Designed miniproteins, single chains, continued (3). Designs and how they scored, part 32

Each design is a single chain, and the fold is of that chain. pLDDT is the mean over its residues in the fold that is shown.

## One batch from the design tools (miniprotein)

Design m9050
Fold by ESMFold2-Fast:
Structure m9050 (fold): chain A 122 residues (1-122)
Amino acid sequence: DLLARIAAGGDVNAKDANGETLLHRAARAGDLELVELLLKHGANVNAKDKNGETPLHLAARAGHLEIVELLLKNGANVNAKDKNGRTPLHLAAEAGHDEIVELLLKNGADPNAKDKNGRTPL
């Protein structure tokens, strides 16, 4: 139980061997209830893992629309760049998650952002 481990004196923003926080893992897994709980307990919505990816990058790639919306409402940087210069919009578009692409654009995602290879999301 991840919640019991946090309650046992774990830092909500502690990073594992991959630089991932519990919020990164919950966002990737689609665990909406855990994402809500972690944010209420002060989880850093913009924490970066070893690849420079935020929870928003992972939720956008995985296709978790409600989690993308929740992260954005909690101050997630819609234009955060990973180590390859990729934004959440790049990852959602590459994965074919059209509803997430539309949601990110509505929230100020830059459709002209270039990654390390000069590629835009669209």
Scores: mean pLDDT 88

Design m9051
Fold by ESMFold2-Fast:
Structure m9051 (fold): chain A 86 residues (1-86)
Amino acid sequence: AEFQQQLETEGAAITEFQEAFREFDKDGDGTITTKELGTVMRSLGQNPTEAELQDMINEVDADGDGTIDFPEFLTLMARRMKDIDS
Protein backbone atom coordinates (compact mmCIF):
# COMPACT_ATOMS: atom_id res chain seq x y z
CA ALA A 1 0.00 0.00 0.00
CA GLU A 2 1.20 3.53 -0.79
CA PHE A 3 0.49 4.61 2.79
CA GLN A 4 2.75 1.88 4.20
CA GLN A 5 5.46 2.84 1.68
CA GLN A 6 5.22 6.46 2.89
CA LEU A 7 5.58 5.43 6.57
CA GLU A 8 8.55 3.16 5.73
CA THR A 9 10.26 6.00 3.85
CA GLU A 10 9.71 8.42 6.75
CA GLY A 11 11.07 5.86 9.25
CA ALA A 12 14.20 5.27 7.16
CA ALA A 13 14.67 9.03 6.74
CA ILE A 14 14.37 9.58 10.51
CA THR A 15 17.16 7.02 11.11
CA GLU A 16 19.36 8.72 8.48
CA PHE A 17 18.65 12.15 10.01
CA GLN A 18 19.51 10.84 13.49
CA GLU A 19 22.86 9.49 12.24
CA ALA A 20 23.68 12.77 10.44
CA PHE A 21 22.67 14.83 13.49
CA ARG A 22 24.87 12.75 15.80
CA GLU A 23 27.84 13.24 13.43
CA PHE A 24 27.66 17.02 13.96
CA ASP A 25 26.68 16.83 17.67
CA LYS A 26 30.29 16.37 18.80
CA ASP A 27 29.58 17.50 22.38
CA GLY A 28 26.71 14.99 22.82
CA ASP A 29 24.41 17.67 24.27
CA GLY A 30 21.69 16.98 21.68
CA THR A 31 22.07 20.25 19.72
CA ILE A 32 23.72 21.56 16.56
CA THR A 33 24.35 25.17 15.51
CA THR A 34 22.19 26.92 12.91
CA LYS A 35 25.31 27.19 10.71
CA GLU A 36 25.64 23.38 10.80
CA LEU A 37 22.02 22.90 9.60
CA GLY A 38 22.98 23.67 5.98
CA THR A 39 25.95 21.27 6.14
CA VAL A 40 23.82 18.47 7.66
CA MET A 41 21.17 18.95 4.97
CA ARG A 42 23.82 18.80 2.22
CA SER A 43 25.20 15.56 3.73
CA LEU A 44 21.65 14.13 3.38
CA GLY A 45 21.49 15.12 -0.31
CA GLN A 46 19.23 18.12 0.31
CA ASN A 47 19.86 21.50 -1.36
CA PRO A 48 17.86 24.13 0.58
CA THR A 49 17.99 27.72 -0.61
CA GLU A 50 19.28 30.47 1.68
CA ALA A 51 15.67 31.67 2.08
CA GLU A 52 14.48 28.17 3.07
CA LEU A 53 17.31 27.82 5.62
CA GLN A 54 16.49 31.25 7.09
CA ASP A 55 12.78 30.35 7.40
CA MET A 56 13.68 27.07 9.14
CA ILE A 57 16.08 28.81 11.54
CA ASN A 58 13.53 31.50 12.38
CA GLU A 59 10.94 28.81 13.20
CA VAL A 60 13.14 26.68 15.51
CA ASP A 61 15.47 29.33 17.00
CA ALA A 62 12.85 31.58 18.61
CA ASP A 63 15.24 32.53 21.45
CA GLY A 64 18.08 33.44 19.04
CA ASP A 65 20.54 31.05 20.73
CA GLY A 66 21.81 29.80 17.36
CA THR A 67 21.15 26.13 18.24
CA ILE A 68 18.75 23.43 17.04
CA ASP A 69 17.84 20.33 19.06
CA PHE A 70 17.06 16.93 17.51
CA PRO A 71 13.22 17.16 17.65
CA GLU A 72 13.39 20.57 15.91
CA PHE A 73 15.75 19.13 13.28
CA LEU A 74 13.36 16.20 12.64
CA THR A 75 10.45 18.62 12.21
CA LEU A 76 12.39 20.62 9.60
CA MET A 77 13.38 17.45 7.70
CA ALA A 78 9.84 16.04 7.82
CA ARG A 79 8.49 19.26 6.28
CA ARG A 80 11.06 19.08 3.47
CA MET A 81 10.13 15.45 2.68
CA LYS A 82 6.39 16.26 2.61
CA ASP A 83 6.96 19.14 0.15
CA ILE A 84 8.62 16.67 -2.27
CA ASP A 85 5.83 14.07 -1.91
CA SER A 86 2.92 16.52 -2.35
Scores: mean pLDDT 68

Design m9052
Fold by ESMFold2-Fast:
Structure m9052 (fold): chain A 110 residues (1-110)
Amino acid sequence: SELLEAARAGDLEKVKELIEKGADILARDKETGETPLHLAAREGHKEIVEYLLELAEKDPSLRALLSAVNKEGLTPFDLAVREGHEEVAEIIKEYLKKLGVEYDLIPKPL
């Protein structure tokens, strides 16, 4: 998948282009089961992580990005922590709080 390769490579402009052209944001790598968010988090691509999470904030159907597990049972958050990308892990954690456990208690942005 071009989207998965762009996310792994840190190519933010290509990620944006492909998503605008209708690429599946929930696409999974056939061998690892990793989504674009997994790949960006694993490689420490902060700007791509932020972009994908902003899309998940606006579209509830995309929030599965945050809870999706790869073939090892790891979420994007788990991969960011494992690889030592502390800033990426904190960004994902804040979106998990905002959109996950307390979502119904958080006012929706207008």
Scores: mean pLDDT 80

Design m9053
Fold by ESMFold2-Fast:
Structure m9053 (fold): chain A 76 residues (1-76)
Amino acid sequence: SLKGVTDFESYKELFKKFDKDGDGTLSAEELKEFLKSQGLNPSDEEVEEILKEFDSDGDGTLDFNEFTELVLNYGK
């Protein structure tokens, strides 16, 4: 489970930490590093499946809203 992420401010800070390019989205690589930081060890294929599930527009990235939904779904 994701530890210490319980409110909007915590989610925003967590998102900013892994948004390495500062573009307001998480790439598949940034998402993989985030998941690894939470004690998960996803394969590239598992990251692509997660991204596809939460990337409603199919742009290959997660915005902050999609990231928050991912954290709520996988962080419990």
Scores: mean pLDDT 71

Design m9054
Fold by ESMFold2-Fast:
Structure m9054 (fold): chain A 84 residues (1-84)
Amino acid sequence: MLNLSEEELERLDRLIDKVLELDKEKKGYITREEFFEAARELGLSDEEAERFFNLIDKDGDGKITYEELAEFGAELSRLRVELK
């Protein structure tokens, strides 16, 4: 379950969209470096980026799989509809 504010949900949604765009090669995962790069481009703090990354990266290996990221994005969309 995602315990995020409405503002955090909006920023995360934008971040997910950006990192999915960066994964056009379909290598199967997003690295921590790529995730933080996308977050910085969107004006997020490194602290927020780390918090979001840890929330998605369940195994703590510094990588987020494409499937995990896509499922997380779908969950965010559902929460945004619920919060309306």
Scores: mean pLDDT 70

Design m9055
Fold by ESMFold2-Fast:
Structure m9055 (fold): chain A 61 residues (1-61)
Amino acid sequence: MKKGLYRALKDYEAKTPEELSIKKGEILEVLEAGSGDWVKAKSLSTGKVGWVPARYLAQLE
């Protein structure tokens, strides 16, 4: 997954302190690709940073 702006496709609840909780429709900035299906992202609405499943995100045009 490349860096840039993405939209959350559905809600995700963080399972660890390193993960980020997101809401459907939220805009996130993807900062880094991780292992497996995980990316490090920043929520533009909350300013929080953490890992989220890449499959929960869709790239903005």
Scores: mean pLDDT 80

Design m9056
Fold by ESMFold2-Fast:
Structure m9056 (fold): chain A 160 residues (1-160)
Amino acid sequence: SLLEAFEAALAEEQAHAAWLAERLAAATDVSEIATLETELEHEQIIAEIYQALLDLLKERELSFQEALERAKELLEQAYAASTDEVVKSLLRSQIETLERLLAEGETDFAAAFASLEDTQIEIYERNAASSNEPVARALREAAAAERAARDRLLAAIAAS
């Protein structure tokens, strides 16, 4: 169900945020710390959006279209509130992806989720290519973790 898909997505985002928090606590390089703080801020925003959508789904029946529209509104609010240019770039690209999915009339949660995650992965890989170590490594590891989380969630949805 849509509820189970959002519960699984929230669990993956929370696990990823916890992993980033552990990495941040162990980091000693100033540039790596700044990169991990940015990645953690973005991940916390996404987890809060999934939690808000899950709470709405528990209170009332939501169509998938209404869930995408609400996700877009929450991303736009997060974008307006953020002061980190990398977080703003990630959120803007996710807003643009949601605008496309809404315009196309996307009805498949797995396809929409994969599209949003691929957008985030591409930004991390692009930023890694233009960064020096250890920042480039932190960004590549974030991209790899997002792929692993995406693949686990897509497998869980396909088994439901």
Scores: mean pLDDT 87

Design m9057
Fold by ESMFold2-Fast:
Structure m9057 (fold): chain A 124 residues (1-124)
Amino acid sequence: DLLKAAEEGDLEKVKELLKQGADVNAKDELGNTPLHLAARAGHLEIVKLLLENGADVQAKDIYGATPLHLAARAGHLEIVKLLLDTPGADVNAKDKLGLTPLDLAEIAGHEEIVELLLSYGAER
């Protein structure tokens, strides 16, 4: 399905499934959308394609995490930048533990992502 193709980095399968009318905002049992899975896995071209097809940049999984939380935690700088440049992205979104993308980048030691998030208005 689209969720699996997005997680595995199968760009051609993602293109095929979207052309066939797959729900770009489908959720798995943990509330992950294709955008969450691609962002966590570091699949930049799939993230671009999903956003172009109406993926919800503000979507929250069952833990309240957005795709930006997952990309920041995983250390995917170019995906973090792309998500921040997308209309509707909340740089200060809090998950159910009260953690922001900035908090997750700091915990993971991703200093370049920390500086990028601060440049977009992230609060400490």
Scores: mean pLDDT 92

Design m9058
Fold by ESMFold2-Fast:
Structure m9058 (fold): chain A 120 residues (1-120)
Amino acid sequence: SLDQQLLEAARAGDAERVRALLAQGADVNARDESDPLRLTPLHLAAREGHLEVVKVLLEEYGADVNATNGSTLPVQRGLTPLHLAAAAGHQEVVDYLVNEYGADVNAKNGLGLTPLDLQA
C-alpha cells in the first residue's frame, strides 16, 4: 500500500520519496499495523534520527508533533516522537521537536516516563 511505502520511506530517511508518496495520497498519520508498536511516519523518522523527514512531515504535511503510538501494552504505549528521538540519542531531532515545534517534554509513556527519563 501507499501507507506502507510511506512508513518504509520515513524509516529509511528518504525525504524525496516521503514527499512523493504524500503527494499521491498516502496518509501522513498511517500506522504500521505489522509492528506491535504501531508507529506513525513521524515516530519512525524521529526514532531513526532523520531530521529532514521530520521537517517534511511537520512543516509541509501537518503531522501531529505529540502523536502517541497505537500500542495498548503499558511498556509500549504512549510513545511520542520526542520519546523515541530521546531514547535513541538523536539530539538534533530532540532539539528541533522541542525548540521549533513545542513538543511536550512532560508527555508520559505507559510506564509514566518522560522523554528526558528515556534519554540515551
Scores: mean pLDDT 88

Design m9059
Fold by ESMFold2-Fast:
Structure m9059 (fold): chain A 69 residues (1-69)
Amino acid sequence: MDLFAQYDTDGDGTLSAAELRALLRSRGLDPSDAEVREMIARFDRDGDGTLDFDEFVALLAATPALARP
């Protein structure tokens, strides 16, 4: 199932910091708002404060705790 689409509450094809935090919590992580923003800033090529699908996939690949089945 597409986890990205489930947490993209606006349906705009991007994940906000709040949506990403909710997804991370579903995987057993509890990052702070600052940690989530730092993750977004690391992968956000557009600098708009959100992650598109390709950036989200890159974040999952760089974060083994999220990529394990």
Scores: mean pLDDT 70

Design m9060
Fold by ESMFold2-Fast:
Structure m9060 (fold): chain A 155 residues (1-155)
Amino acid sequence: GDVLFFGDVPEALKKRLEELAKETGIHFGVVPADPSDPEGVLAKTEEALRALRAARPEASITVVVVSSRFSDETLEKLEKLAKEYGHEVGPPAIVIVYDPRLSDDTVVAAAEAVAAALAANPAALAGKVLNVAKATEGAVGAVGARARAEEEAAA
């Protein structure tokens, strides 16, 4: 797949996500987002969803959030937004919304775990927001614990 970037993403992270997209065939929109700016998070995510839909009209898009620091209100608004762009028709695509204070390793691990979950059951993730940092089961849950530990260490 191809990768679209919606902000300042480190060069090393760009290369790793482009490699993952090539290996999986999944298309990515990548949104570095400050959890303390909910309006900016929502605006950038909607722009990424619109751009990815325009570039890949047939794609089924899932929104993936990598941070425990997004408010429940922001997550509810992201869920409503994701549902408007989620279709179970066509190749899988992911919009990854992440806190740029997390390590590149954690962001890539989140993308890999969700790509694997999406390949196993695409219907379960279509039109949904998956919060990796709040996940408790499987590979996604393991990455969620890692993301939370990094956030706690940074506080």
Scores: mean pLDDT 79

Design m9061
Fold by ESMFold2-Fast:
Structure m9061 (fold): chain A 116 residues (1-116)
Amino acid sequence: SALGRELLEAALAGDLERVRELLATPGADVNAKDALGRTPLHLAAYAGHLEIVRLLLEAGADVNAKDIFGDTPLHLAAIAGHDEIVELLLEAGADPDAKDTITGLTPLDLANVPKA
């Protein structure tokens, strides 16, 4: 949907005010998915937008949503090195033992890979 696309774009871009406006819009799907199966929570977690991650979780975002590769928001936060977001997702019930479909790695495995 147009609302879902705008929410995904705003979450990736770090537009906190726009995310808040979109979540307040009737019919907004907090768990909207892009072509790779990524939700707003995946994109905010990857991009390092802590307050947007917090807003999405408060709005009922699925903390354990999997993209087409089996990656959860916790996987993306861990590989990006966003330690505070990793902690927030774990407090919200993220599964630290979830394995992605391509490599079989957990979020903790990704956090310990040397960053380019």
Scores: mean pLDDT 85

Design m9062
Fold by ESMFold2-Fast:
Structure m9062 (fold): chain A 71 residues (1-71)
Amino acid sequence: MALEEKLKEIEKEIEKDPNNAEAYVLRGTLYLSQGKYDEAIKDYEKALEIDPNNEVAKQGLEDARAAKAAA
């Protein structure tokens, strides 16, 4: 399925460059859309470890934590 294919593509990007904050943000966003909140939180936290000023990762982390608390 297209979503699984996109996830594999992002995983390959992370394998090539483990310091690619954007790849972690994209994977976190995909996990969040699937209701995989713990996985989304980990990816957003990793993105912020790489780029502490990444506003998309900050927002995603807040959204993932709020979604998990509401579930």
Scores: mean pLDDT 83

Design m9063
Fold by ESMFold2-Fast:
Structure m9063 (fold): chain A 157 residues (1-157)
Amino acid sequence: KSEVINKIITDVSNELNLSSEEKEQVTELVNAKSITSEMASGISRKALIVGLVIKSQIDLIELYGLTVEGAKRFVETRLSAVSNLSPLIKEIVEKLKEELDSTTDVKQAVVLAAKISTLLELNALKVEVDDETLALINKASEIATEAVLENRDLLLS
């Protein structure tokens, strides 16, 4: 299991041109029981976003399964735990949630769930979300979803 997760971290990190140090930071985040503000402040923004995306997809698969219904339940659970969203994050999350509620495609649902979960975690960590950060979340979610789907059988075993 940890070997498959390390393969996903390596493949995603290489496609996004992360340094060796950033790959180690992603590995620490993905294996963490919880991500703290102290952890987030000590790592690169790129490693933080990539780590949050991969961690969200591993959590989705392990707890809800790799289905449209699983992705919707995962997002509903995450949203129910959040009391205060910044206005910008709320607007983006509401738009992504509308897309998730209308999709029947597993890949699209998993990508949308990763984007929503990552935005909710950045909100909890009080990390500012600018246009560059949003572009990275979008790209990392697509790339990580492809890596996860390629390794689906090994992750569910």
Scores: mean pLDDT 86

Design m9064
Fold by ESMFold2-Fast:
Structure m9064 (fold): chain A 65 residues (1-65)
Amino acid sequence: SEEEAIKLLVERAGLSEEQARGVVEAVKQGDPVVRRIAVEELSRASGLSREEAAAILEEAAALLR
């Protein structure tokens, strides 16, 4: 669910709820370019590596169905 995806991003990436909602919206668009940009922004906002950010984004995406 969207709520679980937001919670995952807040807890594991240290994002604010507003930042987490932005990532969720990017994933929901289904555009691979937008998704790639979301990984880079998640990495910058969280301080995590791009690989770690990508893994968290995929977990969040799985919760959005």
Scores: mean pLDDT 80

Design m9065
Fold by ESMFold2-Fast:
Structure m9065 (fold): chain A 89 residues (1-89)
Amino acid sequence: SPLEQSILLFRLTALVVELAYVSKYDPSKVEEELKRLGEVLKELSKLMSPEEVRKVHKKIVESLKKAGVPEEVIKRVEEIGEKAIKEAE
């Protein structure tokens, strides 16, 4: 539903902000936040077309790069997004 999709997108936005924060100030929490990000993207992939998931994924990666998140964390986010896109196809 549009409401369910909106709630998941809001949760995703909060997780992206949290991941950017912990990457800079509490790196020990990065793995837990990456797992949560993967779970939300997997739920979104069931509600959205592959093209819509690609747009969301691109926005996430761009936001994290702009926030100065380490390259190794960005690569793992890209891998999580590729899996979500593949599952939406």
Scores: mean pLDDT 82

Design m9066
Fold by ESMFold2-Fast:
Structure m9066 (fold): chain A 73 residues (1-73)
Amino acid sequence: IEEEIKRLKEEIKELEKKIEELEKELEELRKELKTAEDPLPIIGEILRLIGDILELEEKIKKLEKKIKELKAK
């Protein structure tokens, strides 16, 4: 159980790292958007990245729930 919890925590850490990477890309696109003549393709890319971040956040929530269930045993 403790080893399983450690594994899940490590997996959460890797997902958080991916979110940080996507947030960095999102910030770069936001800066590009402020200087762009045609914002539409950049807005589309921003929405895609936001969707990816939300998906990873949902995965983290599921892992956190599993850790709570394991700690209750």
Scores: mean pLDDT 82

Design m9067
Fold by ESMFold2-Fast:
Structure m9067 (fold): chain A 63 residues (1-63)
Amino acid sequence: MPGLVAVVSEDFEAKTPEELSLKKGERVLILEEVDEEHYLVKSLATGKEGLVPKSALGLSGPP
């Protein structure tokens, strides 16, 4: 896959139609970095795409 997979570290509720609601422990595919605070992601559970705050994602991996 061209994107990076991340695990949601905390629940996030969408406030706008551009945002994606996520629950802790869900896996998402990071499609791109939109700005310093947000990623565009795709939910691996639902297949939906949307913006999420970077603080909601636990990015963990070796360098």
Scores: mean pLDDT 75

Design m9068
Fold by ESMFold2-Fast:
Structure m9068 (fold): chain A 96 residues (1-96)
Amino acid sequence: KVEEILKKFIERLIKENPELQALSTDELIDALFDALDLNGDGYITKEELKIALRRFGIEATDEEVDELIKMADKNGDGKITKEEFREFAKKVLEKL
């Protein structure tokens, strides 16, 4: 399931930054977004997501990355805003 990719990313980010366990769900999601938003433009692109996943040693196919973008991207522009990411990540975190 493509949600497992985000779950693995969250688990690895927390492993590298144990203090994140003390954060609220919203604060954790903000930290996750900032880790994925490599250029700080307020959007996560497919390429930024691929780079971040690779950095954390998470293998994902182009098709799985495309599916993650589609699940989070409510307006269909191929980019994930912080608001769209928050809604998607909150649903994933509630299942952890």
Scores: mean pLDDT 76

Design m9069
Fold by ESMFold2-Fast:
Structure m9069 (fold): chain A 84 residues (1-84)
Amino acid sequence: MKKEMLESAALLLDQAIKYVRSGDPGLAIGQAYRALELMKHAGVDTSEVSELIEQAVRALREGDYDKAIEYLERAREIVRELAE
């Protein structure tokens, strides 16, 4: 169950990155926060991923989509490592 929740969280972050690339920042933010909810339900420490998502949201608000993708990719890598 925990591994499946973390794998789902990683897929939600992948979808968030795809939404940023397609110009849908609002949908990207929604998917990123859903990933955080799954991590909390899995009972893992979310502090680093939460900070990266907040930095991505700030970058999206500033129109820096490349920087937002960079933060989301780093968050996704952490989630994938936790799923192992």
Scores: mean pLDDT 86

Design m9070
Fold by ESMFold2-Fast:
Structure m9070 (fold): chain A 73 residues (1-73)
Amino acid sequence: FTEAEFKEAFSIFDKDGNGTITVAELQHVMTNLGTNSDIEEMIREVDADGNGTIDFPEFLTMMARKMKDTEAQ
């Protein structure tokens, strides 16, 4: 999966165009991408305030780390 695919996925769930999605939607997306382990930890980290919403920059940061780990060095 590429950064472009993550952007497209986020845009699909960000129907209002306000730059946020719910934690539930994020969890659903990551599950569909085959991410099972660590997803709860990642969500807890970005939703520290417990509002149940995630910004696009936070989403990208999580996915960028995921991509680098997958690429491995």
Scores: mean pLDDT 66

Design m9071
Fold by ESMFold2-Fast:
Structure m9071 (fold): chain A 80 residues (1-80)
Amino acid sequence: SAGDALRALRDRLGLSQRELAERAGVSQSTISRWERGEASPSRATADAILDVLLEAAEARRLPLTLAEIWEPIQAIMARP
């Protein structure tokens, strides 16, 4: 699922739900709801998540493209 893809990417980047939430300016429960498919981020929040994940990938020197990071976020945004 889209939520599973976000969780897998977050785990690969070594981020807890709390760390991602704090850096993106949302609650941990919000991250949990997205990963479970129970909610969708706003555009502004999706952009904040993208920035955090890009920064984490760069810090770890992981060969992740913008598209590979955006794909899980875009999939979650497609939910009502």
Scores: mean pLDDT 79

Design m9072
Fold by ESMFold2-Fast:
Structure m9072 (fold): chain A 97 residues (1-97)
Amino acid sequence: SQEELNKQLLEAAYNGDAEEVKKLLEQGADVNAKDEYGNTPLHLAAGVGHLEVVKILLENGADVNAKDKYGRTPLDIAKEFGHEEIAEILLENGAIE
């Protein structure tokens, strides 16, 4: 189901499984799916520091400025957790400061 694909994408992004992220997106998972906290796959990958997953999600049309339920963007989360290379890539892809 679409809901199951979306849930699997969120889990794969959190775990840093770049190959699984690619396969789930090819199967039609929503790149901008949200969990119960309003986190997209991009929020989760950026927060944990999974650089390769961040790149894959952006290549597949992830909303770089999506806000969670607390109004945080992937850039906000990357900066909070000190993921400087991810913050740079998000800015290069249109993240607003």
Scores: mean pLDDT 92

Design m9073
Fold by ESMFold2-Fast:
Structure m9073 (fold): chain A 66 residues (1-66)
Amino acid sequence: SSLVGYTARMGRDFTARSPEELSGKKGDLLLVEEDVDDEWVRARSLVTGETGLVPKSVLEAVGPAP
């Protein structure tokens, strides 16, 4: 578990290519829970409650975790 996180918005649609990835639509809000590497984060959808890997390239940082 991470004690540090941030809220991000999907800047574009993303379709998961594996079961570990999280699909989302442009405008969806996510809680980024973990910075996995330079390209990927682990995030929780604030829309669906599902957790998975999301490319950093599709996200826009919005603010600190709620």
Scores: mean pLDDT 79

Design m9074
Fold by ESMFold2-Fast:
Structure m9074 (fold): chain A 152 residues (1-152)
Amino acid sequence: MEKKERAKKLADNLQSEAEEFQEYRDKLVKKLDELDPEVAGGVRMSGDYVLEQLKKVIEAGKAAAEDLEKGKELFKEIDVKELADSFLGTVKLLADLARKYPEAKPYALEAGREIAEGLFYAGELAKILDEEKGKILLEAGKKAQELIEATE
């Protein structure tokens, strides 16, 4: 019971972080489209991938809230190492954009913070399904936070 309740809360929190990331990503893309449309296109594609992967983790968490084994089965399909590497790559891109485009900096930093927070919720949720995979996501969240803080 307690594991299912925790999975539900973490999935709900991760859904909120995904929605906040989408909002800041959309504001960032709109601002960058005025400055460099090719760069804006790259941010949109990277952000779409982040949202797709967060959706998969959220779906696994919601399934785990009803049936822990169903949640584990869905979570098996997620390549956590590839997800972590891709999210960190997106955070590095956002940090670089924050330095290069002062007008876009607030949106780039907020989008990066939402990815870091999303990785923390995803990692805690993943620990319910697979302890070792959860640790990988939590470590990625720490690295993402450090990258954003170093950018100011």
Scores: mean pLDDT 89

Design m9075
Fold by ESMFold2-Fast:
Structure m9075 (fold): chain A 58 residues (1-58)
Amino acid sequence: AKIVKAVKDFTTDFPFFLSFKKGDKLEVLKEREDGWLEAQSLETGKVGWVGSSHVEEL
């Protein structure tokens, strides 16, 4: 599985998007050609969509 690190904070009340803090580790479950990632937070266990601009590969 691909692990990425959040490069900035992101907070949302929408259940489809993943909230995270800068430095959080996320496991990428699916990558889309439009630049969206389905990821699981290793900190909270929650799954949601993340923009690829919000994360960097380790």
Scores: mean pLDDT 80

Design m9076
Fold by ESMFold2-Fast:
Structure m9076 (fold): chain A 62 residues (1-62)
Amino acid sequence: FRVGEVVRAVRDYTATAPGELSVKKGEELRVERVSEDGYVLATSLSTGERGIIPSKYLEPVR
């Protein structure tokens, strides 16, 4: 992933820690930061909420 990239949630994810973002399958997000620990800081394009989500739940928008 790259900063500024639009990605899509491949499944529902529920935040399990402070600062994490909950998403629904098909939700589109903008990547703000990519972390070495397999997390992405992203902003939901539908809700405007920002938080950390595991990169494995995201795919690039085609």
Scores: mean pLDDT 78

Design m9077
Fold by ESMFold2-Fast:
Structure m9077 (fold): chain A 157 residues (1-157)
Amino acid sequence: MPFRILILVHDHSGQILRFAQRLAHRLSREFPDVEVSFVDLTGSLPDEEIQEAILEADLIILFVSADPADLDATIARLNEIFTPEVREAIRGKPVVLVLFSRSSDPALLEEAAERLRALFESLGLKVVGVFHVDLNASEEEQERKLEEIVAKIREVL
């Protein structure tokens, strides 16, 4: 069976979604036995379809803004989707966190990373990587971050 990667995106701006598409294209080229799927958490997908995609995934990658309002909305939405039944079925499943900001404030990024880590650990998931992507960074800096994420995914495959 192909190894299944689920990318969860919470993005009102469409900038995080473009980075997620670049990552998926790179994963599909580098790992031909990997299937990559996407779920937009801001979209109108039924909770049951999002839960099915989460249950089928071997690895989850969360893409979210480190903005406090976007982070709070993401945490609220994830708490609705992760029912008691889903939590039991996904226990120990690996998660990669990818935090996006327009601020270079390290304290905001660490707070966002800690809140999401605590959430996923409380859900019984294993946080295996946490990455930060500056949305104002050069394309070359964003490409280096994409390489770091792909290298981390390769340790989980």
Scores: mean pLDDT 95

Design m9078
Fold by ESMFold2-Fast:
Structure m9078 (fold): chain A 58 residues (1-58)
Amino acid sequence: MELYRAVEDFEARLPTDLTLKKGELVEVLREVNENYWLARSLTTGETGYVPRSVLEKV
């Protein structure tokens, strides 16, 4: 499991984006491009795209 932590809050702009709060843990499912990854929140179980810049590998 590719486990990452949100280093800052991220508010979804699109329905396909995942909203994250700082400190929230996510599983990265797919690295779709250099700027955005598909992730699943371990807190809510929701999936969506997040900027890789707000994630830190655990």
Scores: mean pLDDT 83

Design m9079
Fold by ESMFold2-Fast:
Structure m9079 (fold): chain A 70 residues (1-70)
Amino acid sequence: HMEEIKKLEEELKKVTREAFDAIQRGDVAAARRHIQRLEELKEKAKELGNDDLVESAERTIARLQAALAA
């Protein structure tokens, strides 16, 4: 389970960077796809019982949605 958590953390960081990069480029479609991927990773974090990763993903999703709406 610990290896699964590490891989999930790495993927969350990667997708987060890709999502903000998409917003900076004005690629709304790519940003929405990355937000959807973050939602999937959040659900995986819940399944693993890692509340810190769930909260991190929730905060990131909210921030990305706010940036996309602006």
Scores: mean pLDDT 85

Design m9080
Fold by ESMFold2-Fast:
Structure m9080 (fold): chain A 64 residues (1-64)
Amino acid sequence: PELATVLNNLGSLLQSQGKYDEAVEAYQQALEIRRKTLGDNHPDTIKTEENLGVVLIKQAVSKL
């Protein structure tokens, strides 16, 4: 199992708990690893980018 997959799953779990700041950190780490190992255009890299985008919106809204 790849560390990036674990971090992406952790980000999803933290997001479901409303821990958006921690979820952003987990997704950012997963994205950096996936970009380095798989490249920017890999489906798994794109999926992590999408997940990060969604959680950043939730993070911004949660601070209102």
Scores: mean pLDDT 83

